# Ledger of designs, part 60: designed miniproteins, single chains, continued (4)

Each design is a single chain, and the fold is of that chain. pLDDT is the mean over its residues in the fold that is shown.

## One batch from the design tools (miniprotein)

Design m14042
Fold by ESMFold2-Fast:
Structure m14042 (fold): chain A 55 residues (1-55)
Amino acid sequence: MERVRRVLDAVREHPDRDWTVRELADIGGQSPGTFTRTFRRVVGVSPREFLERLR
């Protein structure tokens, strides 16, 4: 499964959870830095900005 898709699926299953970028990176199997670049490329926003929109 694509890393970013796996992360998005996890967030959609638990939208009220207080997610951190580190937790998302761990689900994706990447370092936070590598994950942030990949996520921004695929989703169009940083993981931090994405999580802020869910708060």
Scores: mean pLDDT 77

Design m14043
Fold by ESMFold2-Fast:
Structure m14043 (fold): chain A 80 residues (1-80)
Amino acid sequence: SSSRREEMEREIEKEIDEGLELMERAVEMIARMSELFRSRPDLTEEQKKKIREEVNKKMKEKGLTPEEAVELTEELLKEV
């Protein structure tokens, strides 16, 4: 028979696993964005800052996934 404690332990494990997956995706996003900015030594620090601010704004306003934020960064870098 399932105990209340066993049910709570399973729910906690699921929440931890889901949180870790989201954190891993966020870390991969940060690493990829950093690589993209390093690949563009032709851009000024001010231009790179403006692109980062635009991506952060869109993530907050539109709820972009980490993968969509990387794709937007690539697109904005191509427009400069």
Scores: mean pLDDT 81

Design m14044
Fold by ESMFold2-Fast:
Structure m14044 (fold): chain A 80 residues (1-80)
Amino acid sequence: MSKLEQYYKAVKELNEILDELNEKFSDNKEAQKAVLEAAEKRLEAEQRVNENPDDEKVLEEELKELEEVIKKLKELIKKL
């Protein structure tokens, strides 16, 4: 799997987690704050990847950032 394919897979997983938080925890302020912060990080990653689509280092850095966001959201869901 290429770094670009790994990146898009991470984006898909993040979007699925954000959808779950919005559906199941719409009234939870902590969950909704986490959704907003994660959406901002996703947008920043998308901008950097779009500006540098063939830069494997940028893809790797943004992939690591998205994976960290995903881990934090999964940990939050366990505490909710």
Scores: mean pLDDT 82

Design m14045
Fold by ESMFold2-Fast:
Structure m14045 (fold): chain A 62 residues (1-62)
Amino acid sequence: MAKITTGSYTAPDGRDYSPEQREFAERVIRKAEELLRTNDDILQVGIGLQQAAREERERQRR
């Protein structure tokens, strides 16, 4: 468990996410942190994150 933020992960309108939405968000955040750790290049991180988010979105659709 990697809860390192001051507050809980919630929607901008203060609403709790459904279990599937929370899992998706955690996956994307974890992938972003891994990309930042390995590349340090903001352009590469942005491209990788966008691709990873797209893949996770397609996966969650199933």
Scores: mean pLDDT 60

Design m14046
Fold by ESMFold2-Fast:
Structure m14046 (fold): chain A 92 residues (1-92)
Amino acid sequence: MSRAMAVAGSVIDQLGPAGIRAARLIIELGEVAKKAGEEAFVGKVLNNIAMNVKARDLVGAAQDAEDGAKEAKNKEVSSILRELSGLLRELS
């Protein structure tokens, strides 16, 4: 199982149906990161997001996604991380 799939599952487990849109973005992010050669970087960002979601810190999870977007070298990876940050803030 990929890190993105594991994190997406954790988000659904913690947030229920409200987490479905975020989980879908996380899966898409994993696929884009693989094509962009940023799998290791995105995997680290997703692990931080998963830890904060499990801790019920959606503001912290959104901040991890926003910080990841600023550090991302690939523009599509950056764009998806920004969208994910916005969704996590709306759920907080």
Scores: mean pLDDT 84

Design m14047
Fold by ESMFold2-Fast:
Structure m14047 (fold): chain A 80 residues (1-80)
Amino acid sequence: MTKEEIIKKAEELTNKFIEEVKELYKDNPELAKESVELINKLLDTLKEVIKNLTEKEAKDLLEEYEKQLKEFLEEEKKRV
């Protein structure tokens, strides 16, 4: 997997996560908007970090990122 493929996969994961967050906060549009803005900032930071990593380090970071997104969503579902 190339760095470009890793970045594309991170974008794909982030877009799916944003849709789940929008659905979770559908009754609170302000919170949904703030959450999406924060998530997009996180993705931009991740893309910059990936550019400076080796391909193997970028893969490991992507796996950790996916795990963190899943964990966040599971915790938030318990609070709504």
Scores: mean pLDDT 81

Design m14048
Fold by ESMFold2-Fast:
Formats: sequence, structure tokens, C-alpha cells
Structure m14048 (fold): chain A 92 residues (1-92)
Amino acid sequence: MELLKEAEEAYKKGDYDKAIELFQKVLNESKDPREKVRAALLLGRIAKEKLPEDVYDYLIEQLAEWLGVSKEEVKEAIDNGDFSKVIEKVEA
């Protein structure tokens, strides 16, 4: 939780380099699927806007595999900004 909160604070402040690093750490180190979903979707938003398409696509593919959802479901959540549907799947 601490690491995710720090990552979200960096994101809110526009410090995307720090946010990306911290969100990646959440994805690798967190044991809470909900924290991973939240971190990955926010990282995906940054990646879509700021990183090359191949890097974005790779991150979304890894996220979908880790969450046990489809790549298209992850992309839809990022595009629509509605994280709730993906988070609910890992909560149940």
C-alpha cells in the first residue's frame, strides 16, 4: 500500500518518471491483486501517452497475463478510465 500511494502521489504531481518506476515496483513486489490492477492501469495511462506503442503494448500484455484477464479488457479500462470493472474481477 505505501509504495502504491507514493506512486499515485508522483503521478498526481506530474512526476511521471518517478511514477513509472514506483508503479513497476508495485507490479513486481505487491501481493495484493487490487494494488497491482490500480498500479498497472495508471502505468498504462502514462505509457499510452508518453512511451512508444511497442512498450505500451508489452506492458498491457504483461498486465493482462498477471491479472488473468484479456489484453482488450485492460486496454478498454485505460481508454475509458473505468478501473472498477477490472478491479472487481480480481476482488471476487
Scores: mean pLDDT 75

Design m14049
Fold by ESMFold2-Fast:
Structure m14049 (fold): chain A 77 residues (1-77)
Amino acid sequence: GGATLLHLLARAGDLEGVRALLAAYGEEVDSEGVRLVHLLDSEGRTALHLAREAGHDEIVAVLEEAGASRSPEAVRV
């Protein structure tokens, strides 16, 4: 799939939007148990990666507090 709303807000620098989305859906998991902060865009990047690419340090901190990882990979062999 494509980018989630969290990816778009993180890239755009919308700190309030990121906080609101995480408060409403940060604990939400898909059918495989993946939380919103761990969802990958079409290039395998998390919202944390996009926030760092855009230089939004405050959003990076919020995403890391929510359990986001710098690594986009947790594949099982």
Scores: mean pLDDT 70

Design m14050
Fold by ESMFold2-Fast:
Order: C-alpha cells, then sequence, then structure tokens
Structure m14050 (fold): chain A 97 residues (1-97)
C-alpha cells in the first residue's frame, strides 16, 4: 500500500540521516531531496489521507531544517573528524531554530 511505501521511505531517510558521512555531504543532501520528492508523490497517490498529510508536513519541515543546516556547512567548508562531531553540530544548529 502507499502508506507502507511512505513508512519505508521515512525509515530510509532516517537511516540516511543517522548514518551521517563527512565525506558524503552533497550525496546525503541529494538523497534526502530525492526521498522527499518520492514521499510527496506517494502521498498524492494515497488519496489525501489527512493523518498521512499531517505527518508528511512535519517530516518535510524537519527535512527542510536539516537540509538548510547541511547547505550552510557545505558553503562554510566545514569538515568533521567523526559522525559524532557532525551530529553534535547538527543538534547545536537545530537548537538555534
Amino acid sequence: SASEELRKLAAETEALIDANSVEAWETLKEAIELLMKEMKKKLEEAGADKELQEKFKELEKEKEKILEILEKFIKEGKTFSSNEELVKALEEELKKL
């Protein structure tokens, strides 16, 4: 079902964010944007389930914030020695929002 596909895409997106790679910043950003577009397409195909639409809006807002932070880091030429440092930096920027 479309709702099951949306859950799979959400899980893949969360796994991608959790897997944070210092060397793969641009690839990570592109992958998140592609997953968001695919989720939006599947949501439209699911036929306007209000609960799914609200969950998608929350996920979309969270993804937009993460993408903005990642773009800021890329533009500033930031590099991190570990995934833990990257996660800490993301949390610090999210706290400012």
Scores: mean pLDDT 62

Design m14051
Fold by ESMFold2-Fast:
Structure m14051 (fold): chain A 75 residues (1-75)
Amino acid sequence: MTEEEEDELRFYAVLKVRNPELSLDEAIERAKRAVEALDKLTPEQREQVRESIDLLMERYPEEYEKAREEFLKKK
């Protein structure tokens, strides 16, 4: 998986945890928009965002694994 795909997965997982009612296609589209926004940040700010998401996902490891499997099957 590329770094860009890992970032898409991070945002996809966050979106699905916060809004489980989002369709797979809607969550993927929003994750792609979030990655585009991430590219406008400095490298330091990007790392802070990644760390914040990773910390949040520590609270929801089962939801993260489910999101990862769904994301990889769609790709």
Scores: mean pLDDT 79

Design m14052
Fold by ESMFold2-Fast:
Structure m14052 (fold): chain A 97 residues (1-97)
Amino acid sequence: KKILKAKSGNIEIELELENIEKEDEGIYVGNFINGEIGDKIELPGPLEGRGIATIISGPKANISIRLTIDYEKGKAKLEIIDKDSGDPPGIGEISLK
């Protein structure tokens, strides 16, 4: 189990990744609609059940989430955007190796 965090302004997201394999390489997107602290979404597609994002800090917001898994380079990158603010995207990155 790996944990990846990203923060944009006052919003912080924690993404839990489980059992990442070569076949999981790609881009995954999710959205919180009027999301509050403790709200969770599962990233759809091949990561269903293995990629879970949680709001851990910040006010109620509409948040876009993008996860990029680059298995060849051994990294995963989380980008978050608070769609209700002018804050720059939050980025978190972890090693997969």
Scores: mean pLDDT 82

Design m14053
Fold by ESMFold2-Fast:
Structure m14053 (fold): chain A 65 residues (1-65)
Amino acid sequence: SMKEELIKKAEISLEQGKLNAKIGNRQGAESAFDLALDYLKKAGASKEEIEKAEEIRKEVEEILE
């Protein structure tokens, strides 16, 4: 379904964000996390699922600061 495809794209984008952060690519990490959140919102993900993705972003931002 379209929802399942969007969730899968969000998961891939979250993983790309983590990988970009590990190699010090802040811009790439931020772009990937923004894309993941956009996919989750379009899929109608719960507030809790969106908050979990935001928590991953914050964890990564702490490593980059």
Scores: mean pLDDT 79

Design m14054
Fold by ESMFold2-Fast:
Structure m14054 (fold): chain A 70 residues (1-70)
Amino acid sequence: MSEQEVNIKVSSAGALVIAAEVELDMGDNETARRLAERAIELLEEVRRNGGEVDEKLLERAREVLERAEE
């Protein structure tokens, strides 16, 4: 995976996490879950290809999933 692809995927994941947190706060748990799942997929793909992942961003995405399932 290129450095440019890593940067795009990490930035996209960050935007998805923010959107997921907003949807969760609004009570749209289904949308929040889908956005958080997509963010995790992107971050895990980056990690699998040896890219640097912001662990705090990954934890934020996981917290959205946990809260959306309540």
Scores: mean pLDDT 81

Design m14055
Fold by ESMFold2-Fast:
Structure m14055 (fold): chain A 95 residues (1-95)
Amino acid sequence: GDLTTQFEQAVGDVVAAANQITDPKARGQVISKVGEVVRAAVEGDSKKAEEYVDKAKDIVKQAQAEGKISEAAAQKLLQALDKLRDYAKALAESI
């Protein structure tokens, strides 16, 4: 449905934005947490999905503080993660 399509688009937007992280380890950690968000959302666990988004946001903030992503790119990635949280919660609550 439309919600599933919006959720898939939000996942894609986060992955695309995460490519701006120059450190492969930090980038991989963000992508790993996004995978955990997807799993939690499709299992109907909205709280777990939100917790994994927050962990991904913490990784992005640390990467920005360490100069591994520009401020502008970090801001866009954090906005994409907030949008992913909203759709993940809505999808989980629909199950």
Scores: mean pLDDT 89

Design m14056
Fold by ESMFold2-Fast:
Structure m14056 (fold): chain A 85 residues (1-85)
Amino acid sequence: SEADRLKEEIEKRVLKNHELALESGDPRIIELARETTAEVQRLLGEAEALRRAGAPESTILAVLRQALAVVEKGEEEIKRLIEEL
């Protein structure tokens, strides 16, 4: 489904952000990646709860798109901070 593909994309991007943060070796960048991951996981949990409750796919997709926006913003901020090292 579209939701399953979007969730997989989000999970892959979260992993890449974490890898970039660890490669930087900077504790502040690592902490930022950890905080971003926690927020994304919270939203993915909300999407799962909505699915279990029988919510419409459009509602589930809206929450997943919020999670994608969080991961994209975190990705941009992590890359910016690495460039400043």
Scores: mean pLDDT 89

Design m14057
Fold by ESMFold2-Fast:
Order: structure tokens, then C-alpha cells, then sequence
Structure m14057 (fold): chain A 117 residues (1-117)
């Protein structure tokens, strides 16, 4: 699997998660977000392995960005899960922020994949 293939596959999956979240309850959205966190971490691991073998600084940079976005997304998911019990409006806003992060991540991965062609 090439770096470009990992990036394109991950971007498509992130967009699918974002679209799914808009159609489900906040509780279900939190579960989808944890799935997206796992996807981002797995993609970062694969990209780091490729970057090390190919000595590709751009791929290594993208892998680090995905790891950072995974940590931010996990924090948003945890905060939304906690907020849902006390303040549904706050939980909804946290989920909206998480969806924006997923779309931003997908766009960045699509850009990186295009540069590797």
C-alpha cells in the first residue's frame, strides 16, 4: 500500500464518518467519533512506517498531524459523552466541532495525497 493510497482511503472514511454523525443521535455520534479516533491512529502508524522506509518528510509530517488530530478528536468525544448527561446543547456543539475537525482532516489528507502523485 502506498502513502497516497493510505491518505485517500483515510480521507474517504473520515468524510463518511462526518456524514454519518449528522444523521444520528449525540450518543451514537460519540461512538462514531471513537471509531474515527481509531482510524486516525491506525493511519498515522501506517504513514510513519512508510515515511521511515521512504525517508519522506511530507508523509512523516502528515502522520504527526493525524496523531495530533486523533488526540483532539478523542478529547472532544470524551467531553461530549460527559456533557450529554448534563447539557445536551453543549454536547451537540462539541459534536459539531468534531465533525468540522473530521472534514478538515479529510481535506488535508486529500491535499497530501495529490502532492504524492
Amino acid sequence: MTAAEVLEETARALRAYAESIERVSVEEAVNVLYGAVELLRNAAIKLNEIAEKEENEEVKKVAKELEEKAEELERLAEEAERAYKEDKEKAEKLVEKAVELLREAAERLEEAAEKLK
Scores: mean pLDDT 85

Design m14058
Fold by ESMFold2-Fast:
Structure m14058 (fold): chain A 95 residues (1-95)
Amino acid sequence: MKVTASKTATIDGEEYTYTAVYDTEKKRVSWYRQKPGEEPEFIGSVDVETGKKIFNPKYKGKFELSVEKLDENTYKVTLKDLASGKEVTLTFTVP
């Protein structure tokens, strides 16, 4: 099963819709961003058990990704812009 959350945020003067997808079978959160009129572009993913990260080479060193387990079924996922320190935070509740 996949759970999706999204939020529009302005980072470094640029407005994007940021989307996080939690794949409960793969136990990974994948981050994407999209400008109006563009296709969603993969940023990176993080394994929720190990914390191991995979980045799109275009975004390597630009963003930090983290996952925090809040309770049995709730995960807080954060994308941080390393240059500005600005964060996009989304929460997933898994059945």
Scores: mean pLDDT 82

Design m14059
Fold by ESMFold2-Fast:
Structure m14059 (fold): chain A 59 residues (1-59)
Amino acid sequence: GLSKEELERGVEAARRAAEAGDAAAANSAWYDIGKGTGVKVPTTSDAEEALRLAEEAAK
């Protein structure tokens, strides 16, 4: 599993990508969180949705 610090870094990476409108970078950050937590990691074309999924997986 990911540590709290690793989850916080992943969510922050997804947030920065979403603010930049970079869906690919947001999906990469979401994928890393999901892989570490065992959550499903479907690709999305929406950077804000990828951030939301990353924040949900980090709970």
Scores: mean pLDDT 69

Design m14060
Fold by ESMFold2-Fast:
Structure m14060 (fold): chain A 95 residues (1-95)
Amino acid sequence: SLSEEELEKLRRIEERIEEAIKNNDPYLPKEDIDFVLEYLRKQGLNKTAELLEKLVEEVGSLVEALKIMRERVQNKSSEEAQEAAAEVKAAQAAQ
């Protein structure tokens, strides 16, 4: 389980991501990116975290990495993206 402080931080990061997408602003602080990746790993979403980390390194932006990941899942253009999507669905089913 996440602490109350970690849940509050996650909510603030989610709000920043939504605002960044809406305003087409790709910038998020490294601390927020690192927190999201750590959160995914703590939830057992290791394949999702690994793919997202790789895409962030390639494009320099979490927002752009998320857009690319979503597009690759939708277009079935990446096995890694499909595996990440399957991992998220499996985690949701386990609740």
Scores: mean pLDDT 73

Design m14061
Fold by ESMFold2-Fast:
Structure m14061 (fold): chain A 79 residues (1-79)
Amino acid sequence: SEERRRLVVLYTAAVLLVSALDLAKKHGWPDDVIRRLAQDIADILSQLSGKPVTPDEVLAMTPEQLVKRIREAVEKALA
């Protein structure tokens, strides 16, 4: 279905953005880039969960916690 395709695209984009955020943090990329990546992840999580997610919440989480949260939101939407 089109909805399932949308969920797969958002899941894939969010996981790639989490990987980019991890690289940015580990290699000391500029704070504005880090905050932009966190904002993009927060926007996707908000879309997947139907609940507001802030970039500050994203920045407080580990990559493993972010991937788990993204996966759980997608699994709930598919149920």
Scores: mean pLDDT 88

Design m14062
Fold by ESMFold2-Fast:
Structure m14062 (fold): chain A 114 residues (1-114)
Amino acid sequence: AEALTYDEALERLGERLKAMSPEEAVAFLQRLADIFRDMGYEPAARVFEAAAKLVQQHPDRREEVARTVIEVLKAVDEAFEKINSDGTKKENPEKVAEAEARLREIEARLQAML
């Protein structure tokens, strides 16, 4: 299989979310919430749960939900995929804290739209 760049994968994910039925999008977002909760990333899980509710109550906001999912995935990636000059992956606690704060702000924004 051809390897996609991370940015290309995110663009395609956004397009897929927009093309899904509301029911499919809700199921997909709930699955993402479950995955991130199992990984110990509760702030990301809460954003995906809020996004699922927003799709269910306001299907017309699908584009905003797709953008939010991409923002969350980029924030998580920035926290955990910083490769040092020696090729090792290192978790950055300051970037993790920044990502968690950003995710909480996104969650509050989505909840305000419900």
Scores: mean pLDDT 71

Design m14063
Fold by ESMFold2-Fast:
Structure m14063 (fold): chain A 96 residues (1-96)
Amino acid sequence: SVPDEIKVSSSSPPVVGQETTLISTVTGSPADRTVEWLKNGVKVTDYTLSPVGVDADGLAVQVLSTKVVPDPNDTYQTVVTSPTSGTVVKEWKPSD
């Protein structure tokens, strides 16, 4: 079985107070997966989630992107839930 994996990057190096785009790439089992974005543990709806793609190995791939203004008091979380992995969370902080 292949567990769900989350990788987070930014379009530019994060600078507090300057807008950047966060990009979360989610790979794993193609079967029945949900992806959510949270800010400080609260679900946020102002993000773009790509359609499910499938790579050459049959893994489901999705890209979540959102614009953020980094604040040292904020934590962003990509949450993936699937039958294979249960719940997987990747946190991003401006200091990361």
Scores: mean pLDDT 76

Design m14064
Fold by ESMFold2-Fast:
Structure m14064 (fold): chain A 82 residues (1-82)
Amino acid sequence: TKEEAIEDLKKLLSETTNPKAKKIIEEVIKYLEETDFSNPEELKKALELLSIIGELYYELQKNPNDDEFIKKKEKEIKEIIK
């Protein structure tokens, strides 16, 4: 559900120390709060954003200061939110 996705992201945010990654996760949470999950186009964008955050989280577990990877994922997210 939308509420479960937002709570999962809030948990990831609390576990994230990198300030750039925190900002990205906060932006995605804000976008999802305004997203209509009953709309197929909006749900598709939400799922794409969650996938990108999953990739970001996985990389940050290995390299919490990978600023280049964080910047790349930020750009991908900005293209979807556009």
Scores: mean pLDDT 82

Design m14065
Fold by ESMFold2-Fast:
Structure m14065 (fold): chain A 70 residues (1-70)
Amino acid sequence: SPQEENLRIVDSVLQEVVQLALQMLDEGKSEEEIREKVRQLIEERVPKEYRDEALELAERALRQLLRHRS
């Protein structure tokens, strides 16, 4: 169904967000630079109806990653 496909897109993008954030952290990028790149990726890849949800999920994932690597 279109909703299942959109949810799969969100999940795929969130996996890319995690990998991108880890790479940028290893490169010494700031949290602000990481958040900006994450926002751009979501706006480019996620349908507009799911963008707010994807941004909230990405923010939670980023907070967890930053806490774990401190």
Scores: mean pLDDT 82

Design m14066
Fold by ESMFold2-Fast:
Structure m14066 (fold): chain A 82 residues (1-82)
Amino acid sequence: MEAERERVLRGLERLREAVEEQLKKQPSEKYEKLLEALRRLEELARRGEFSDERALEILQEVAGLSEEEAEVVLEDMRLLGE
């Protein structure tokens, strides 16, 4: 259980770093909103409240992503957490 939480946090942190680097090169409201969504997901993961369902909801509501775009972000997070 704890190992999975650490993996999720690692993936979120790495994805956030990639988004922050992209924002330095090209400012974008979409990426700023994505960064805010990722920070909320990190907070949920630290509290042990992370779930795929909640992550997809937050990515759609906070970052304004489509369901398909939110699923891609969630997959990228999992890959980066490995």
Scores: mean pLDDT 81

Design m14067
Fold by ESMFold2-Fast:
Structure m14067 (fold): chain A 97 residues (1-97)
Amino acid sequence: SMEEVEELIRKYKKKAEEILKEKYKDDPEKYKEAIERLTAALENAVRGLYELGVPLEEIEKIVEEALKKLEEGTPVGEVIIELEVPVAFEAMRRAIS
């Protein structure tokens, strides 16, 4: 349901904020830029995958893996790509199916 999608987005936005706030604790401007970019990518990925018919359990695994890499030190730009690639792949698959 859309309520479950919104709950998933809120849950992982909060987790992303916690990770980035610790990473950029001494750089508020980098924190603001990083969280804005990452939360936009996260919201777009979750909504996009859901609209393409991907099960919420699979979407959650994709998001959890991306945020785990962020926590392990992967640059924000690379984490964003890891969120965008599954959406592009599913969109392509639907267009040719």
Scores: mean pLDDT 87

Design m14068
Fold by ESMFold2-Fast:
Structure m14068 (fold): chain A 91 residues (1-91)
Amino acid sequence: SKEELIQQARLAVEKSGIQLTETEKQRVLALKEAPEEIKQQFIQRQLEIASSPKATQEEKLRALLMLLELKDVAPSPEIDEAIVEVYKKLP
């Protein structure tokens, strides 16, 4: 299920040891009150990063972590779909 894939995504990030900086967390938190267009641009940017043929494993994991952080502050079905799509780009 989608929920199971999101849980697997969280475990993959935890296993990687990658952490967001306080500045990155604050930037994501600011999106909670941002216009919908800005939220959509952020989601699309993470998808583009993860889909790049030049993306490193760390860049893909950071994109995933950014989307997971956004889900925790401003949950939506679109964010859930983006998390699943990025997770599928990981090995």
Scores: mean pLDDT 86

Design m14069
Fold by ESMFold2-Fast:
Structure m14069 (fold): chain A 87 residues (1-87)
Amino acid sequence: MELKEKIDSISDEELFERLNKILTPEQRKKVLEFLKEYAEKHDLSSPENLEKLRRFLAYFIYLLEEKGDEMSFDEILEKARELVEKE
């Protein structure tokens, strides 16, 4: 199954459930800071920007689940961003 297909099929409920189970309190804080900065720089009333943010979070979760022991948290964040930008 392609990574894109996983991103397209994951529900918001499943996405948030996985985030809450995988992330430490410290990592959740970093994700929230990232989301806050993103919201300040991008108009989240735009459906396109909201969809990109949702896809970013989905890529981030799948990468963290698969590569969390192999990559640093910051590397996973960068990789998720790159994957969204290349779409």
Scores: mean pLDDT 73

Design m14070
Fold by ESMFold2-Fast:
Structure m14070 (fold): chain A 85 residues (1-85)
Amino acid sequence: MNNELALQVLKLGDKAIDAVEDPALKSRLSSRLVAASLLIMSGEPGGLQRALDLVQQMRDEAAAAGDEKATALLDKAIELLQQAL
């Protein structure tokens, strides 16, 4: 279980979601962020990889929406998760 990593990913993800204007996209990103944070905190084998996959999905959705600020914040979260693997 890595509470510090989960808190850092949540902080970056929350800032990314706050940058997004589309309510439907905000809702999807929020759901993925909660799931990713739980996977990081679980300490289960493959949990960090599954969390990385979810944050990468969030990044791709933000990029598809043209939100450069959200995309950049999620790229930082991806980098932290990759460093923890």
Scores: mean pLDDT 85

Design m14071
Fold by ESMFold2-Fast:
Structure m14071 (fold): chain A 65 residues (1-65)
Amino acid sequence: SKEKFEYMKELIDEFAEQLKTLPEEDREKAINDFKEFVDKMAKTLSPEEREELKKYADEKIEEVK
């Protein structure tokens, strides 16, 4: 549903904000763990929403790397 998709985007935004506060050496592990989490979340979405969610997560993470 759109509501679930929006909730997941909000989680990605929150993660990106938290990532900014971590030491650089801790960011790599946090990013890897979060990518696994996003992949699991995406499996319950439509293919279109799945692609959008993964792209959104990648873009947000790259902004704060």
Scores: mean pLDDT 78

Design m14072
Fold by ESMFold2-Fast:
Structure m14072 (fold): chain A 94 residues (1-94)
Amino acid sequence: MNEEAEKLLKEAKEHMDRAVQAFEAGDYDTAAEHLERAVKLYEEARKKSTDPKIKREADINIVAIGILSAGLAVEGHEEAAQRVNDAIKEALKA
């Protein structure tokens, strides 16, 4: 379980990096797509792990994605931001 969770964390971080890069380039829809994928990957890692450190890292990064989502709303992409925020709410609820 932990090896699979670690792989999911690495994939999530890669999507986070791509989201930040797209955001900086003004490609807000692409940024939102990568943020949604990152949230789902962090949630999957959290569910598959028995390691509290992996769970904490996933939770912290999901919160960080919330900050990036707020940036999307400020840039006028409120619908995209809402999709990301809905994914975050669902992930943090479990």
Scores: mean pLDDT 84

Design m14073
Fold by ESMFold2-Fast:
Order: structure tokens, then sequence, then C-alpha cells
Structure m14073 (fold): chain A 85 residues (1-85)
């Protein structure tokens, strides 16, 4: 389904960005940024599980809410990555 593909694309993209940012922060020795990225990674992981369940249950409203939150986290990751550089 289109919604499931959108959800998968957003989830994968945010995960890749978060892992990339965490790696950059670790390589820079920025302990504060590493902790912030770890916290974001934990939330992305939890939301990905909730997203899978919402898709399975056909809860379209919940899927859209989770996609919106994942996009917010993606923006946070981009901002945080710019601060580390």
Amino acid sequence: SELAQRAANVSVAVHILTVGGLLEAEMAGDEEAVERFRRIHEEVTRLSKELDEAIKNGDTEKVEEIIARLRELGDEVSRLTAEVR
C-alpha cells in the first residue's frame, strides 16, 4: 500500500540519518552529541515498532501521527548533525 511504503521510506531514512549522526559525533569525541543521538535512536526504534503494529492493525490515523513524529526526529537529527560539524 502507498501508506505502508511512505511509512517504510520515512522510517528507513530517519534511521540512516540518526546512525550517521551518531557515528559523526562519536568520531568527533562529542560526548553530549553522542548522548543526544542515542536518545533519538531509542525513540526512532520505539516508533518503528509502533508503526509496524499500526500498519498491521490498519490504524491510518496512528500511522500518519507516527510518520509526522519520525519527520520531526529527522529534522532534529539534521539540526544536531550541523551543530557537531
Scores: mean pLDDT 86

Design m14074
Fold by ESMFold2-Fast:
Structure m14074 (fold): chain A 78 residues (1-78)
Amino acid sequence: SMEERQRVLEATISQMRIIGLLTEARLHIRQGRVDEAQRLVDEAQRELDDSRPLLSDEVYNTLQKNIDEVRAEVRAAQ
């Protein structure tokens, strides 16, 4: 359906945005910029929460696991 196609596109855009934020956060961790990395992880979490109604459960759970992993990396770097 048209609605199904729209949902897939919106889910893809949200996924790309979150992955970009997490990639940037990991780069900041490697540079010792832990506070910047924390802010980017928190931004990724907000984007995921805001996008929840547009995402499948599988995509949401995968992105949440990725956020949790990077958040653990931030905690380990502190």
Scores: mean pLDDT 87

Design m14075
Fold by ESMFold2-Fast:
Structure m14075 (fold): chain A 100 residues (1-100)
Amino acid sequence: SMEEQRAHALALAPEIAEVFRRLAEAARAGDEEAIRREVERLAELLSKMGGNRELIEAELEALLGLPRERRAALFEGLAVYYAASGPEAIARAQAIVAAA
């Protein structure tokens, strides 16, 4: 059900936020080994939310193809989005992505 998917997503949201925060740090540092490790962690977490693993991996590979500064800004915006599901968090995430 949609309620079960939402409850599962909400339970995993803080951990997903932390992975995106680490991805943003690794992207800014140019640490490709850390990026690969955190991407594998993210694919596992998103798969547990009922996502299709092949589609998740394809989307993450597309994100890795973006310029360094753009990757870091997107990961930072997603970390803010998953950390707090309020209007202020959404506005902050949108501002971070728009500044990229």
Scores: mean pLDDT 71

